# Ledger of designs, part 24: designed miniproteins, single chains

Each design is a single chain, and the fold is of that chain. pLDDT is the mean over its residues in the fold that is shown.

## One batch from the design tools (miniprotein)

Design m852
Fold by ESMFold2-Fast:
Structure m852 (fold): chain A 64 residues (1-64)
Amino acid sequence: MSVEELVKLAKERLKKLIEEGVEKEVLEELVEKFGKYLVTNLGVSEEEAKKIKEELLEYVEKEL
């Protein structure tokens, strides 16, 4: 599974959680956990993980 595919799945999951009424603070914590997962388990660089987290946080803000 590519990092791009994981980001798409993360966005789909976040959108569903937003539709379910999950609070922004919880969504932000999930984004942080996802970023840590990319670094520790998939060997993604800290810089790339930061960009992905920023993209996901912007997505959450847009969908709210």
Scores: mean pLDDT 82

Design m853
Fold by ESMFold2-Fast:
Structure m853 (fold): chain A 62 residues (1-62)
Amino acid sequence: SAEEIGKKGGELAAELAKKGYSTEEINEELEKKFKEELQKLSADDAAEASAIIAEAANEALS
């Protein structure tokens, strides 16, 4: 589901941020890892998952 993919992506983003990865590096890793999963979702679900990932990454970097 979109929420499940978003949660996994957000957890990975937070992990990478804690390891000292930049926002740009985190975004690249997330795009590569979740590209196939996001492509299997509807446009609305992909947008929702991407928003959850971005929010989690921003919180981890703030």
Scores: mean pLDDT 76

Design m854
Fold by ESMFold2-Fast:
Structure m854 (fold): chain A 55 residues (1-55)
Amino acid sequence: GAADRERAARGAAEGALRVGGSEEQAREAYKRAMDGPTPEEAARLGAEGVIRAGA
């Protein structure tokens, strides 16, 4: 559901900050995750955002 997708998106934003990303990169990871139509896809897209933030 939407709550599960938002939880994944928030996790992605926190992950981006943990790998040394900026607040802008954290917001980007959140937005990327929210583009996923399912919680699983949201988690996958969010993980991509975290990897990009840490690069």
Scores: mean pLDDT 81

Design m855
Fold by ESMFold2-Fast:
Structure m855 (fold): chain A 59 residues (1-59)
Amino acid sequence: MTIEELEKKLIELINSIKDPVERRKLIADFEQAIFEGRRLNDEEYLKKKLEEVLKKAES
């Protein structure tokens, strides 16, 4: 999956969550992954972190 596809899936998943607490947690995890990936200027690290966030949210 590309970074763009991972971001799209995570945004769709965030929008599907009705519980505000769970939605906030997922948003925080997503924002943290983006922040760390951009800070390190490492696309592979960003992709890995986004995949981890998505996997945790789907389980």
Scores: mean pLDDT 80

Design m856
Fold by ESMFold2-Fast:
Structure m856 (fold): chain A 68 residues (1-68)
Amino acid sequence: MLEEAEKLIKEGEEAEQKGNTIEALFHYAKAAELLLQDPSYREKAKEVFDKALKLARQLAAEALAARA
């Protein structure tokens, strides 16, 4: 589980560096979901989840700004 979550975090980082923000968001969200299944990784899951939420809010704000 941790190894799979770490792979997803790395894939998210690569997607973010390439400008694929939506792909990065999905990878981070999936990694956080896996980490939340184990209480010992709760803090790491929170960090990854907060990063996913930040990207989601940024995308939503940009979409709304483009309408105005």
Scores: mean pLDDT 78

Design m857
Fold by ESMFold2-Fast:
Structure m857 (fold): chain A 60 residues (1-60)
Amino acid sequence: VKSKDEKAKEAAEAALYSAKEALKEGGDKEKIIESVRKGMEEEGFSQEDIDEVVKELESL
């Protein structure tokens, strides 16, 4: 996949950026990860894309 994957990647990067900001402000990492998962599921992201973002957040 090309254009669709690139758009999904940009949306995932935006979600990751917002989550990183929340973590810097002393947010609960597990709650932030759960919120990102929920938001991405509601937006119709694939489980693979969701897992990719979650892995990035877990490595912070």
Scores: mean pLDDT 74

Design m858
Fold by ESMFold2-Fast:
Order: sequence, then C-alpha cells, then structure tokens
Structure m858 (fold): chain A 86 residues (1-86)
Amino acid sequence: MTVVIKVINGTTAQKMAALALGVAMELEGAEVESKVEGDTLIITIRGATEEQVEEAIAFAKGLEESGAKVKIEREGDTLIITITGP
C-alpha cells in the first residue's frame, strides 16, 4: 500500500516529526521519498505494511490533538493524509 503524507504550512516540529516517521519506515524496508513544494512537505511511502499504515494514522491523530487540521482519504491502494498547521 502507498501512504502519502502532506504537511501544509507545518511548524518545524510537525515537519521534523513527519520526516522522522518517513526515516523509520524506510529503515523497516518501505520505499520513502520526501520533497518540499512551496509551503508543503510531501512524504510518499511505498510498500507500507498494515502496521505502518496504522502508525501513520496514529501519527496524524497525534498532530490533530496538538492543534493541526488533519484529513485522511483513501484512493484505491493509496492513503492520503493531509496535515495543515494551525
């Protein structure tokens, strides 16, 4: 499964946390790509396991509790998580 995490107008802490999640998943064998487009950090995780998908959702929910706006969408085999800074 593919997970796409988009951090829009994110704080430094939110962007660093998202990058750390990507690095952790890459070390576990997923194919991870990160890029910055203007105010948006985009992390694409390919070959995500069910556990990694659940971890990504939990991560997004944690940021929502900290004041971020979170939207989670599924398009076929792709889970798209959009995180907007406060």
Scores: mean pLDDT 83

Design m859
Fold by ESMFold2-Fast:
Structure m859 (fold): chain A 70 residues (1-70)
Amino acid sequence: AELSESQAASLKAAIAAATGRGAATVMATGVHDLHEAGASVEEAFAAVAPLAREAGASDESIRLAREIAA
């Protein structure tokens, strides 16, 4: 599933503003919202992870977000 342009922009801004563990929590929330909207967790994460990298999230934060979302 693809995030809307508005959702993608809001998520990137929230991740960029978050510090440390907060970035992983914001990513996990985005994944959860997409899953509730009908995407699989895997589809949701595939949509969120590239946006998180564009926002400056580390691979460690992305991995932690996957653990939280599961």
Scores: mean pLDDT 76

Design m860
Fold by ESMFold2-Fast:
Structure m860 (fold): chain A 89 residues (1-89)
Amino acid sequence: SHMEETKRLVERLKELIEEAAEAEKEGNLLEADILLAFARMIASLMKRYAETEEEKKAAELALEAVRAAEEGDYEKALELLEEAIEVAE
């Protein structure tokens, strides 16, 4: 279902953001930026293809999470993605 796809994409965003946080912690800034660029693309496409209110809410939370990660607030980013997973359930 579209909802199951949304959940899988949010879970993938969580993995990308966790990897970006670890890369940044290790000083691998180029790798962190690449991972965040992929996360931004996924979240943007989720918003473009969202049809239900739950899908729209999950996409909005995903975009907020990517923004938080881009600002270096990885804790907030992961909290927002956990909320997005809850919405997609």
Scores: mean pLDDT 88

Design m861
Fold by ESMFold2-Fast:
Structure m861 (fold): chain A 69 residues (1-69)
Amino acid sequence: SPPERPDPEEARARVERELAALRELLEAGRVAELSPEDLRKVAEALERAGLLEQAREVRELAEEVERAR
């Protein structure tokens, strides 16, 4: 049976790389470059895609960004 396109494994890997980049921005103190509202919208999109663990990480990042402001 052929896999669906795009490959779910590739999609998950891309999200994980993007989350790592967002965490690096927080660690560097570049909080002004991160919007908690936009991060929450991304988390909602990830939840609809079934990427619940990644969605949770994005929600936690949004809360940390909001606290740092």
Scores: mean pLDDT 70

Design m862
Fold by ESMFold2-Fast:
Structure m862 (fold): chain A 56 residues (1-56)
Amino acid sequence: SHLDEAKKLLDEGFLTEAQEAMRRALESGSSKAQILAHLEDSSVPREVIETLLNSL
């Protein structure tokens, strides 16, 4: 899924590619809240994830 791809990319430090995967998740019907909840267990701080999502 796009969410699993985004999490993998975040864990690997590829923030731009992760943001693109997050955008695809939104286009596929995921809400920002659902994306955030899925990515909260990643290695990246919540504030960074929120910043990436709010830029979409």
Scores: mean pLDDT 83

Design m863
Fold by ESMFold2-Fast:
Structure m863 (fold): chain A 92 residues (1-92)
Amino acid sequence: GSEAVRAIGLAMRTAAADGAKISVEIKGDTVTVKAEGAGDAAKKAFRDAAATARAQGLTVTLEEKGDSVTLTVGGLSAEEQTAIALDAIGLQ
């Protein structure tokens, strides 16, 4: 299975446990995951997810703005994109 998908799922769950609001947007081959109200644990988990995705050769952008974290990942399969979106829906 994809280590990147697992790491992103963990980052989303960590942020949700801290009370952050999670949103996911899929456009073409790109998935954008945003956490608003992210604490230090969530920010670390998103940094770890970004590093894991980069290690797999995926295109990754990570942006931190105050308590907001945005992770953008390109190159995931449709199945991997769907798995991330379904994980996020479960956290709403």
Scores: mean pLDDT 85

Design m864
Fold by ESMFold2-Fast:
Structure m864 (fold): chain A 61 residues (1-61)
Amino acid sequence: AEERAREALRRLYEERGRITPEDLREIARELGLSEATVSRLADEEGLSVTGEEAIAAYLAA
């Protein structure tokens, strides 16, 4: 399940250059994971999530 979430997150980032909180919720729903888990996986992959506070985005730069 987590590997599929990582693949989905990487694909979305490659297509758009960003991930939204809505994308995190959709992946969590689709794969039966919590939003917190999917958010953690995005952070571990070094992907910036739009709509999070600026500090997280700044640290990813």
Scores: mean pLDDT 69

Design m865
Fold by ESMFold2-Fast:
Structure m865 (fold): chain A 110 residues (1-110)
Amino acid sequence: NPEVERALELIDRAIGLLAEAARAAAKAADRELGARAVELAARAMGHAAAARNALQAGDYETAIRHLEEAARLAEEAARAARAGGDEEAERLAREAARLLEEARELVERA
């Protein structure tokens, strides 16, 4: 299914961006907000990985729910990074959220 194949590519890209966002946030001057952004990015990565596994199993409904949660957590990570003044982590987490939302739309059309 071309929609599912593209969604899997976007999910893998989003996981990579969230890992980079967490790496940037771990170096943030605001230690508390940096730690919060790391935690939220890690949780978003967990849901993105669960969505990938669900898609590979043909469980599109479970994948959609995990993609929605991953996108929400990525947006929360971006807000925590912004509040801490970490523009790089904010940009990376926001891009990840966008890719996760695009992946969800692709799965809904599959």
Scores: mean pLDDT 92

Design m866
Fold by ESMFold2-Fast:
Structure m866 (fold): chain A 66 residues (1-66)
Amino acid sequence: MVEIEITGLSAEGAEEVARAANETEGAEAEVLGPDKVVVRGDLSVEEAIGLALLGIGEGGEAKVNF
């Protein structure tokens, strides 16, 4: 199980991260206000890195726990 915490997002960035996570099999996104999204699930390393990089691309900071 992987946990990805993404902070510092705009509201639009949080929606894009949550959408990408919901399109990823085994991932569940929780939006914690407009600037923070937490993704948890049975993700591959590649899927976890991809979601973290998307969050960074949206102006956020990402922390991944394997």
Scores: mean pLDDT 78

Design m867
Fold by ESMFold2-Fast:
Structure m867 (fold): chain A 95 residues (1-95)
Amino acid sequence: GKKELILKAIELLKEALLRLLKVAPKEEIPKLIGLLLRVIGLELDIEWGKITDEEAIEELEEIIEEVEKLVPEDDEETKKLIEEAKKLLKKAKEL
């Protein structure tokens, strides 16, 4: 269902952020940690029923835009994770 697609997008985005943290320059680490904490907080809000699916999708799309700015041009694997997350959110919006 819609919520399952959102939660799968969250897992892919967490994986992308953890990959970026392993290779990021030191100056980008605080922003990446902040984005990861936002994703975790959103996952908890969904689990506790504190946010609608529509609000969760909108916040995830905003987080994805910020993450995309931090992905190295040659990091094809992280780009694939982000594109898959975007596809899952698009599918969720159609339900």
Scores: mean pLDDT 89

Design m868
Fold by ESMFold2-Fast:
Structure m868 (fold): chain A 80 residues (1-80)
Amino acid sequence: GEKARELLEEAKKKLEEGDYKEAIELAKKAIVEAADDIDPLIAIGYILRAIGAELDAELTGDYEKAAKEIIELAEELLKR
């Protein structure tokens, strides 16, 4: 659980620094780390939503929006 929180804190720092791609990667890692302790169907749902946000960024170029959305997903998952 703690590793997922550390990754989420690092993702938030990268978002603040404007490094949106690194923020996305760290937030995705936080989701994967949190997934091990959670119902598999819930975990898969969050992973698919994160992939969707990243794919939208590839199409639109809005990596800041994707980073914010994936960080929010990681925060929601960690509260479960």
Scores: mean pLDDT 84

Design m869
Fold by ESMFold2-Fast:
Structure m869 (fold): chain A 55 residues (1-55)
Amino acid sequence: SRDAVLAEARAMLAAGRPLSEVGRLLGEYLKTETDPAVRAEIKAAMLALLEEREA
């Protein structure tokens, strides 16, 4: 599930979708995720996606 949502977020960015849509997808996933380690990984991935967009 985590890997699937991260893959979807990257696909959205590759398709030129706005970062606000990607942030909404990841934010909604965080509402359903109870594992604090997975939540931390998703938050780190949000930052990494911002850096990828700048590159």
Scores: mean pLDDT 75

Design m870
Fold by ESMFold2-Fast:
Structure m870 (fold): chain A 55 residues (1-55)
Amino acid sequence: SMEEIKKLNDEIMALSDEMQEKLDAGELSPEEAAEMQAELQRLAKEWRAKQEAYE
């Protein structure tokens, strides 16, 4: 549904903002950054798949 696509987009934005905030605070390790980046890629892939299902 469109609601699911919007929820995924909101989750991507929230995680991206959290990662940036931790980086700015000097609290983000390279290992943690890699884990958060992997999660962002997973969410983005799911978002694209759901969006394409409605094209």
Scores: mean pLDDT 80

Design m871
Fold by ESMFold2-Fast:
Structure m871 (fold): chain A 62 residues (1-62)
Amino acid sequence: MSSITDKEIAEALARIHLGVVLATTEDPLEAARELREFAEKLKNKEVAEEVRRLAEELEARA
């Protein structure tokens, strides 16, 4: 549907990727690394910053 924005698509992809990473690895440092790599590939800077923040939180709690 044309009501979905590029930002909403990027956010949905980021959430799916986060879910997959957390389901496939038990190491929060490894999860944080994968999220940072993913954030660098995102074209939407706001979503990339949000993913990077999540990676920082995972590393801080590791």
Scores: mean pLDDT 73

Design m872
Fold by ESMFold2-Fast:
Structure m872 (fold): chain A 67 residues (1-67)
Amino acid sequence: SEEELENEVTLALALMYIGIGKILASKGKNEEAIESYEKAIKIAETVDTEEAKKIIEEAKKLIEELK
């Protein structure tokens, strides 16, 4: 369905922001990395699936590691 495709695209965008955050963190840009992880969480929160919940949990753990 179109909803399933939209969910896949939405979660792919969330994963891209996690990837951007990891690159920023590797460069010592911790505040910018946290902003990217927070964007990933907001995007994933629009999707009510177990995959989205796992992405949110990973992003939250990554934020905690940088504080």
Scores: mean pLDDT 88

Design m873
Fold by ESMFold2-Fast:
Structure m873 (fold): chain A 74 residues (1-74)
Amino acid sequence: SPVAAFEAEAEAILAEGEARMAALTDPDERVRVALETIQRLSELAARYIAEHPEDREAITALLLRYVERVQALL
C-alpha cells in the first residue's frame, strides 16, 4: 500500500537522522540535523500525498508522529 511504502521510507529517513544526531555533541548541530530530518519527512509526505491524495489523512497522521519522535530527541 502507499501508506506502508511511505512508512518504510520515513523510517529509513528517521534512522539516518537519529544516527546523525547521536554522533553529535553540539546542541546547535543536533537542532540543525533534526530540522533537516523533519524537512525530508515533510517533502516525502508531500510526494506521497500528491500521488495518493486518498491517503492524505493517514500519511499526515504518520508524519505528525514522526515529527514528534524527532523532537523528543532534542
Scores: mean pLDDT 90

Design m875
Fold by ESMFold2-Fast:
Structure m875 (fold): chain A 66 residues (1-66)
Amino acid sequence: SEEIEELLKKLNEAIINKDYEEAAKILREIMELEGASEEEIEALTTALLEGDAEAFKEQNAELLLK
């Protein structure tokens, strides 16, 4: 989806800039568009905000494989 592709680009830019609050907002939008549950959104955005790079990396890989 063009919308998801654009959001993924913005997500990567936010992560590079260490704007994790902005990254979490963008990630939420992507997950909502992909039909993720509120529980899934909360878990992944919390991991991002807590700076758990390992958990975020694994979850991000799963999103890219869908």
Scores: mean pLDDT 72

Design m876
Fold by ESMFold2-Fast:
Structure m876 (fold): chain A 86 residues (1-86)
Amino acid sequence: MEEVEKIIKESKTPEEAAKKLEKLGYKVVFVGPLDVGVPGLYLKTGSYGQRQLYKDDPEKAEKLVKESVELANKNNKGKTIYLPKP
């Protein structure tokens, strides 16, 4: 877990972080505000609510996706890492 967080922090882009994580045997999944059915990721508003929020307030929708990704990675029990879409 600490090694994963360090790689994400030291990488300049999500794509760079993904390449480093995949070399260590992790599966990386990129998540955007309109993505539906990402296994193991729970959006705070749900997929339908997230789509409506993105239409009404895209900045808030993107912030909630980032927060949901961070929470999923913090509570991660497997080798799947979630990153925000570049």
Scores: mean pLDDT 66

Design m877
Fold by ESMFold2-Fast:
Structure m877 (fold): chain A 70 residues (1-70)
Amino acid sequence: SPSPLEKRVAGVLVERAMEAGSVYTQLSPKELAEELGVSQSSVTKALNSLVERGVVGRDRKTGKYYLTPG
């Protein structure tokens, strides 16, 4: 099961995707850390776990993260 922080990180990505009308809405680890009030290192660890699970992708051009559509 995903950790509480992994769920919160995914939740912010979902909320921003809904606001923008695009599942490819991209957020940096810094933006996620500022939004969630946690360290960038904690967010990066959570994002890496979500990428390994296929829930989140990383854009190679921007270095930002987005929800995968399935």
Scores: mean pLDDT 81

Design m878
Fold by ESMFold2-Fast:
Structure m878 (fold): chain A 65 residues (1-65)
Amino acid sequence: GSAEREKLLEEAQKLGALAAILGQQGRNEEARKLGDKAVELALKAGDEESAKRIREGVERAIEEG
C-alpha cells in the first residue's frame, strides 16, 4: 500500500544520505554497500527515478572524498 511505499522511500533516503556521508569521508566500500541497499529499497517502492538520484548522489560523494 501507500504507507509501505512511503516507508521504503524514507528508509532509502536515510540510507542514501548516510552512504553519501561515508563516501565524502573516503569510506568507499561502506558507502557503496549502503548506497546499494538504498537503491534497492527505492526500486522496491517502484520509484526508479529516486533510485537513480540516490545512486548519482552516492557516486558524486565518493568522487568528492
Scores: mean pLDDT 85

Design m879
Fold by ESMFold2-Fast:
Structure m879 (fold): chain A 59 residues (1-59)
Amino acid sequence: MSKEAQEELDKAIEEIAKKAAETGRVSLDEMREIANKVKNPEAKEHLLRLIDNAEADRA
């Protein structure tokens, strides 16, 4: 992964974590909304995969 992709991924994860801390929980739809704002395609794909795995864990 490029440094730029890693930086964007880290920022998106921080945004999700911050929202979870403020609201007690972040919905999968809210996480996907944050992922869709990621401009780097590698970071976006990686984040969407993490969200999909989190969804599977809830099933």
Scores: mean pLDDT 77

Design m880
Fold by ESMFold2-Fast:
Structure m880 (fold): chain A 72 residues (1-72)
Amino acid sequence: SMAEVVEELVELGKELIKQGKSQEEIARAMVRAALERLSDPSDIVSAVLTAGAKMGLDMRVVAQAVIEALLG
């Protein structure tokens, strides 16, 4: 389900914070994980933005990572 994917992305992000990763690295890792679990671009966008918001990440950084993965 979408809720399970969001939970997995939040747990991934928490692990990367503990490893000292930047917000840019965390956002890119979350996008890559979402791409492996989801095929619909709108679902990928929704899951990554929701997980990023729950974690208190800079939403400009999260949005940039999503744009680069889906449009660049």
Scores: mean pLDDT 88

Design m881
Fold by ESMFold2-Fast:
Structure m881 (fold): chain A 97 residues (1-97)
Amino acid sequence: MKIIEAESGSIKIQIKLENPEKEDEGTYVGNFINGKIGDEKEFEGPIKGRLIAKKISGPESNISIKVKIDYSKGKIEVSIIDKDSGDKEGIGIGSLK
């Protein structure tokens, strides 16, 4: 299991990658619409493991999420954009082992 956090202003999103396979390499996109603290979204696609976004903090908001899994570089990069606040893009980076 890998956990990566990304933050933009008061908004914090946690990405959880469970049981990752090499075939899970790629870019995954999702969003929260009127997302509340504690809301979860599982990313869809031909993923063998599970990729889950959870809202950890901040007011109810519209958030765009992009997760890039790169096994060749051993990295997971998470980018979030809060569409309501005008805050800057938040980036979180984790390592694949």
Scores: mean pLDDT 77

Design m882
Fold by ESMFold2-Fast:
Structure m882 (fold): chain A 66 residues (1-66)
Amino acid sequence: MEEEKFIEELVEKARAYLKANGFSDEEIDRLVERIREKLRELFEKGATRSYAEAVASVIVAEELKR
């Protein structure tokens, strides 16, 4: 489905950003799976692409504050 392609695009962007900010492969894999599952849940509930993108950005930003 088109939603799965969009989810994978957001996941790849998150992965690249986390890697650039010094996260380990283990941390990146864990965060990427959390983002993927959250985005699938949001789309099943009728969320817009812009809202899903915002949620993915917030998850990444929260990890950076540690």
Scores: mean pLDDT 80

Design m883
Fold by ESMFold2-Fast:
Structure m883 (fold): chain A 60 residues (1-60)
Amino acid sequence: SDMRKEYYEKLAEISIEINDERKKKGLSHQEIMKLLVEKMAELENLPPEVLAERLARIDG
């Protein structure tokens, strides 16, 4: 299905964007994980409260 291809293409774009920000900003591993969680939450249209819980797990 076309939706599966679009999903994987968006995942590849997220990976490139995170790698670019890591190089430009010198992000820590924890900051990279948070950025990934935020971009995945946007891709999957997760509620703000679910995003907040996932980010808290990275801090804890």
Scores: mean pLDDT 79

Design m884
Fold by ESMFold2-Fast:
Structure m884 (fold): chain A 114 residues (1-114)
Amino acid sequence: SVTLTESGGGTVPEGGEVVLSSRISGVDLASANVSWYRQAPGEPEKFVASISAAGDTSYAPEVRGRFTIGVDYENNTVYLVMRDLRREDTATYFSRVETSSGTFFGEGTELRVV
């Protein structure tokens, strides 16, 4: 089975920096598309960033230039480097991996910007 385990959340000051990680098992990230999404309480899930199997990246307009997505292929881990944090970045962040067999999600890691 495919599992995604996110970590790195917590409470951080406005203007601060964090790195979120998702360790993925059951799928090789060299052959999959992986994305980060976020959900604030009472709101729908919003796209944050993605990286394709070919290494092409995409970012939501509100995070472009502040966030960087990358993959550690040796450890099969996707990460999200988040800089210049704003209060509106407060959300639960979770990874999503798309395979030929379906789409899989982690449970998320909570970030609070104060």
Scores: mean pLDDT 89

Design m885
Fold by ESMFold2-Fast:
Structure m885 (fold): chain A 65 residues (1-65)
Amino acid sequence: MRKEAEEYLEKAREKLKEGDYISAALYASQAYAKAIELEKAGDTETAEELRKEAEEIIAEAVKAM
């Protein structure tokens, strides 16, 4: 689950770098969903870090649109 969230964040960052802001926001949103699943499983600290990173990417992608 954590590895999947990190993989989505990496894809989101690459899409952001390519100027594909829609795909960047989409991948970051999927990472956010995986972070929520981690929080429900009891890994709240890791989930908070991943959620924050996903929120930052989404905000940056939306601002760049």
Scores: mean pLDDT 82

Design m886
Fold by ESMFold2-Fast:
Structure m886 (fold): chain A 94 residues (1-94)
Amino acid sequence: SVAEALRAAMEAADAKVEAADPADRLRAMGEGGRANLAGAASTVGPKQGEDAALMGQGLTERFVALGDEGTELARRFYEEAKALAEAALAALEA
């Protein structure tokens, strides 16, 4: 189901961020944010999911390019995208 796929994607994103070495954590947070944002958007439609994945990839590369200054932006992106995915999952399970 869409809800099971979204839950699995969210769990995989969290596990990837938690397992990341400190040097890779910025990229892991950006990639996790991209996955959560794409997952949440996919509940609206496949095009929305694809567009969100492209946006999240672009944001992640910008955060990486900023280096240390990108760390807080990547963290906020990850947290906000996770909240959107949690809200989408709750709506699907209601």
Scores: mean pLDDT 85

Design m887
Fold by ESMFold2-Fast:
Structure m887 (fold): chain A 65 residues (1-65)
Amino acid sequence: SDTQLLALRRELLELGVPEEVIEEALELAKQGKYDEAARLIREAALRAGVPEEVAERMARGMKSL
């Protein structure tokens, strides 16, 4: 859903994940590379100082797109 994708993108931006990384992860998800997209988001969120539980939840969000 475009609405789910927009909501996930907005939350990641608010958490401090760079827009370029979000776009790369979304492109991987469009290619069916959900595990790579989830890993990229998790790693970027952790680097931005996001708590591990929240980063893992965001990564699961990528797999459910």
Scores: mean pLDDT 82

Design m888
Fold by ESMFold2-Fast:
Structure m888 (fold): chain A 67 residues (1-67)
Amino acid sequence: DELKKKLLEIIGEILDLIGDLIELEEKLKKPLSEEEKEELKAEKAKLEEELARLRKELKEVSKKLEE
């Protein structure tokens, strides 16, 4: 079942990204230089964009599995 494999892969990637985002938010709470904060914020933005993309793919695969 190719669709089930894709669903599990997307879920796994989403969980990994959520973990990375939590770690970045914890790092941002620590005393950092403004340059370090800007770099972490840029990385967070990239992870949030990737998460949004994966959530869209998850919805598409889920719809195919329901049919």
Scores: mean pLDDT 82

Design m889
Fold by ESMFold2-Fast:
Structure m889 (fold): chain A 83 residues (1-83)
Amino acid sequence: LEEEIKKLKEEIEEIEKKIEEIEKEIKELEKELKELEKKEKTEENEKKIKEIKERILELEIELGILRIELGVLKLILKKLEEK
């Protein structure tokens, strides 16, 4: 039980780190998107805007999945720590 709790806490920490990394990437991409939207609407800029929007969507989906997983793991941890 104690070893299971330790392993679960390690898994939670890894997922939290992954979430932080993805959130940072999304913020950087949103910043880049805002800068590109201020530039002249060329074919190259439109393509870059589309690629960034697609990447943000992919990262948001991954973030959503990880947040659900984190929530489930935290609920399991709480149950294991309850007497």
Scores: mean pLDDT 84

Design m890
Fold by ESMFold2-Fast:
Structure m890 (fold): chain A 57 residues (1-57)
Amino acid sequence: MSPAERLAVLHLARQGLSQAEISERLGISRATVSRILARYRALGEDVDALLATPDVG
């Protein structure tokens, strides 16, 4: 999948759109949107949380 499609999904999710709404907006399946968001959320919560709190420890 292209990085541009992933960024579009993330951008729309940041605006508060649901997975179904993002799917309809971009013309991709809800399963694809769900996988992109789940992968990003898993990485974002773990990696971004660690990187956002460099003063912890």
Scores: mean pLDDT 68

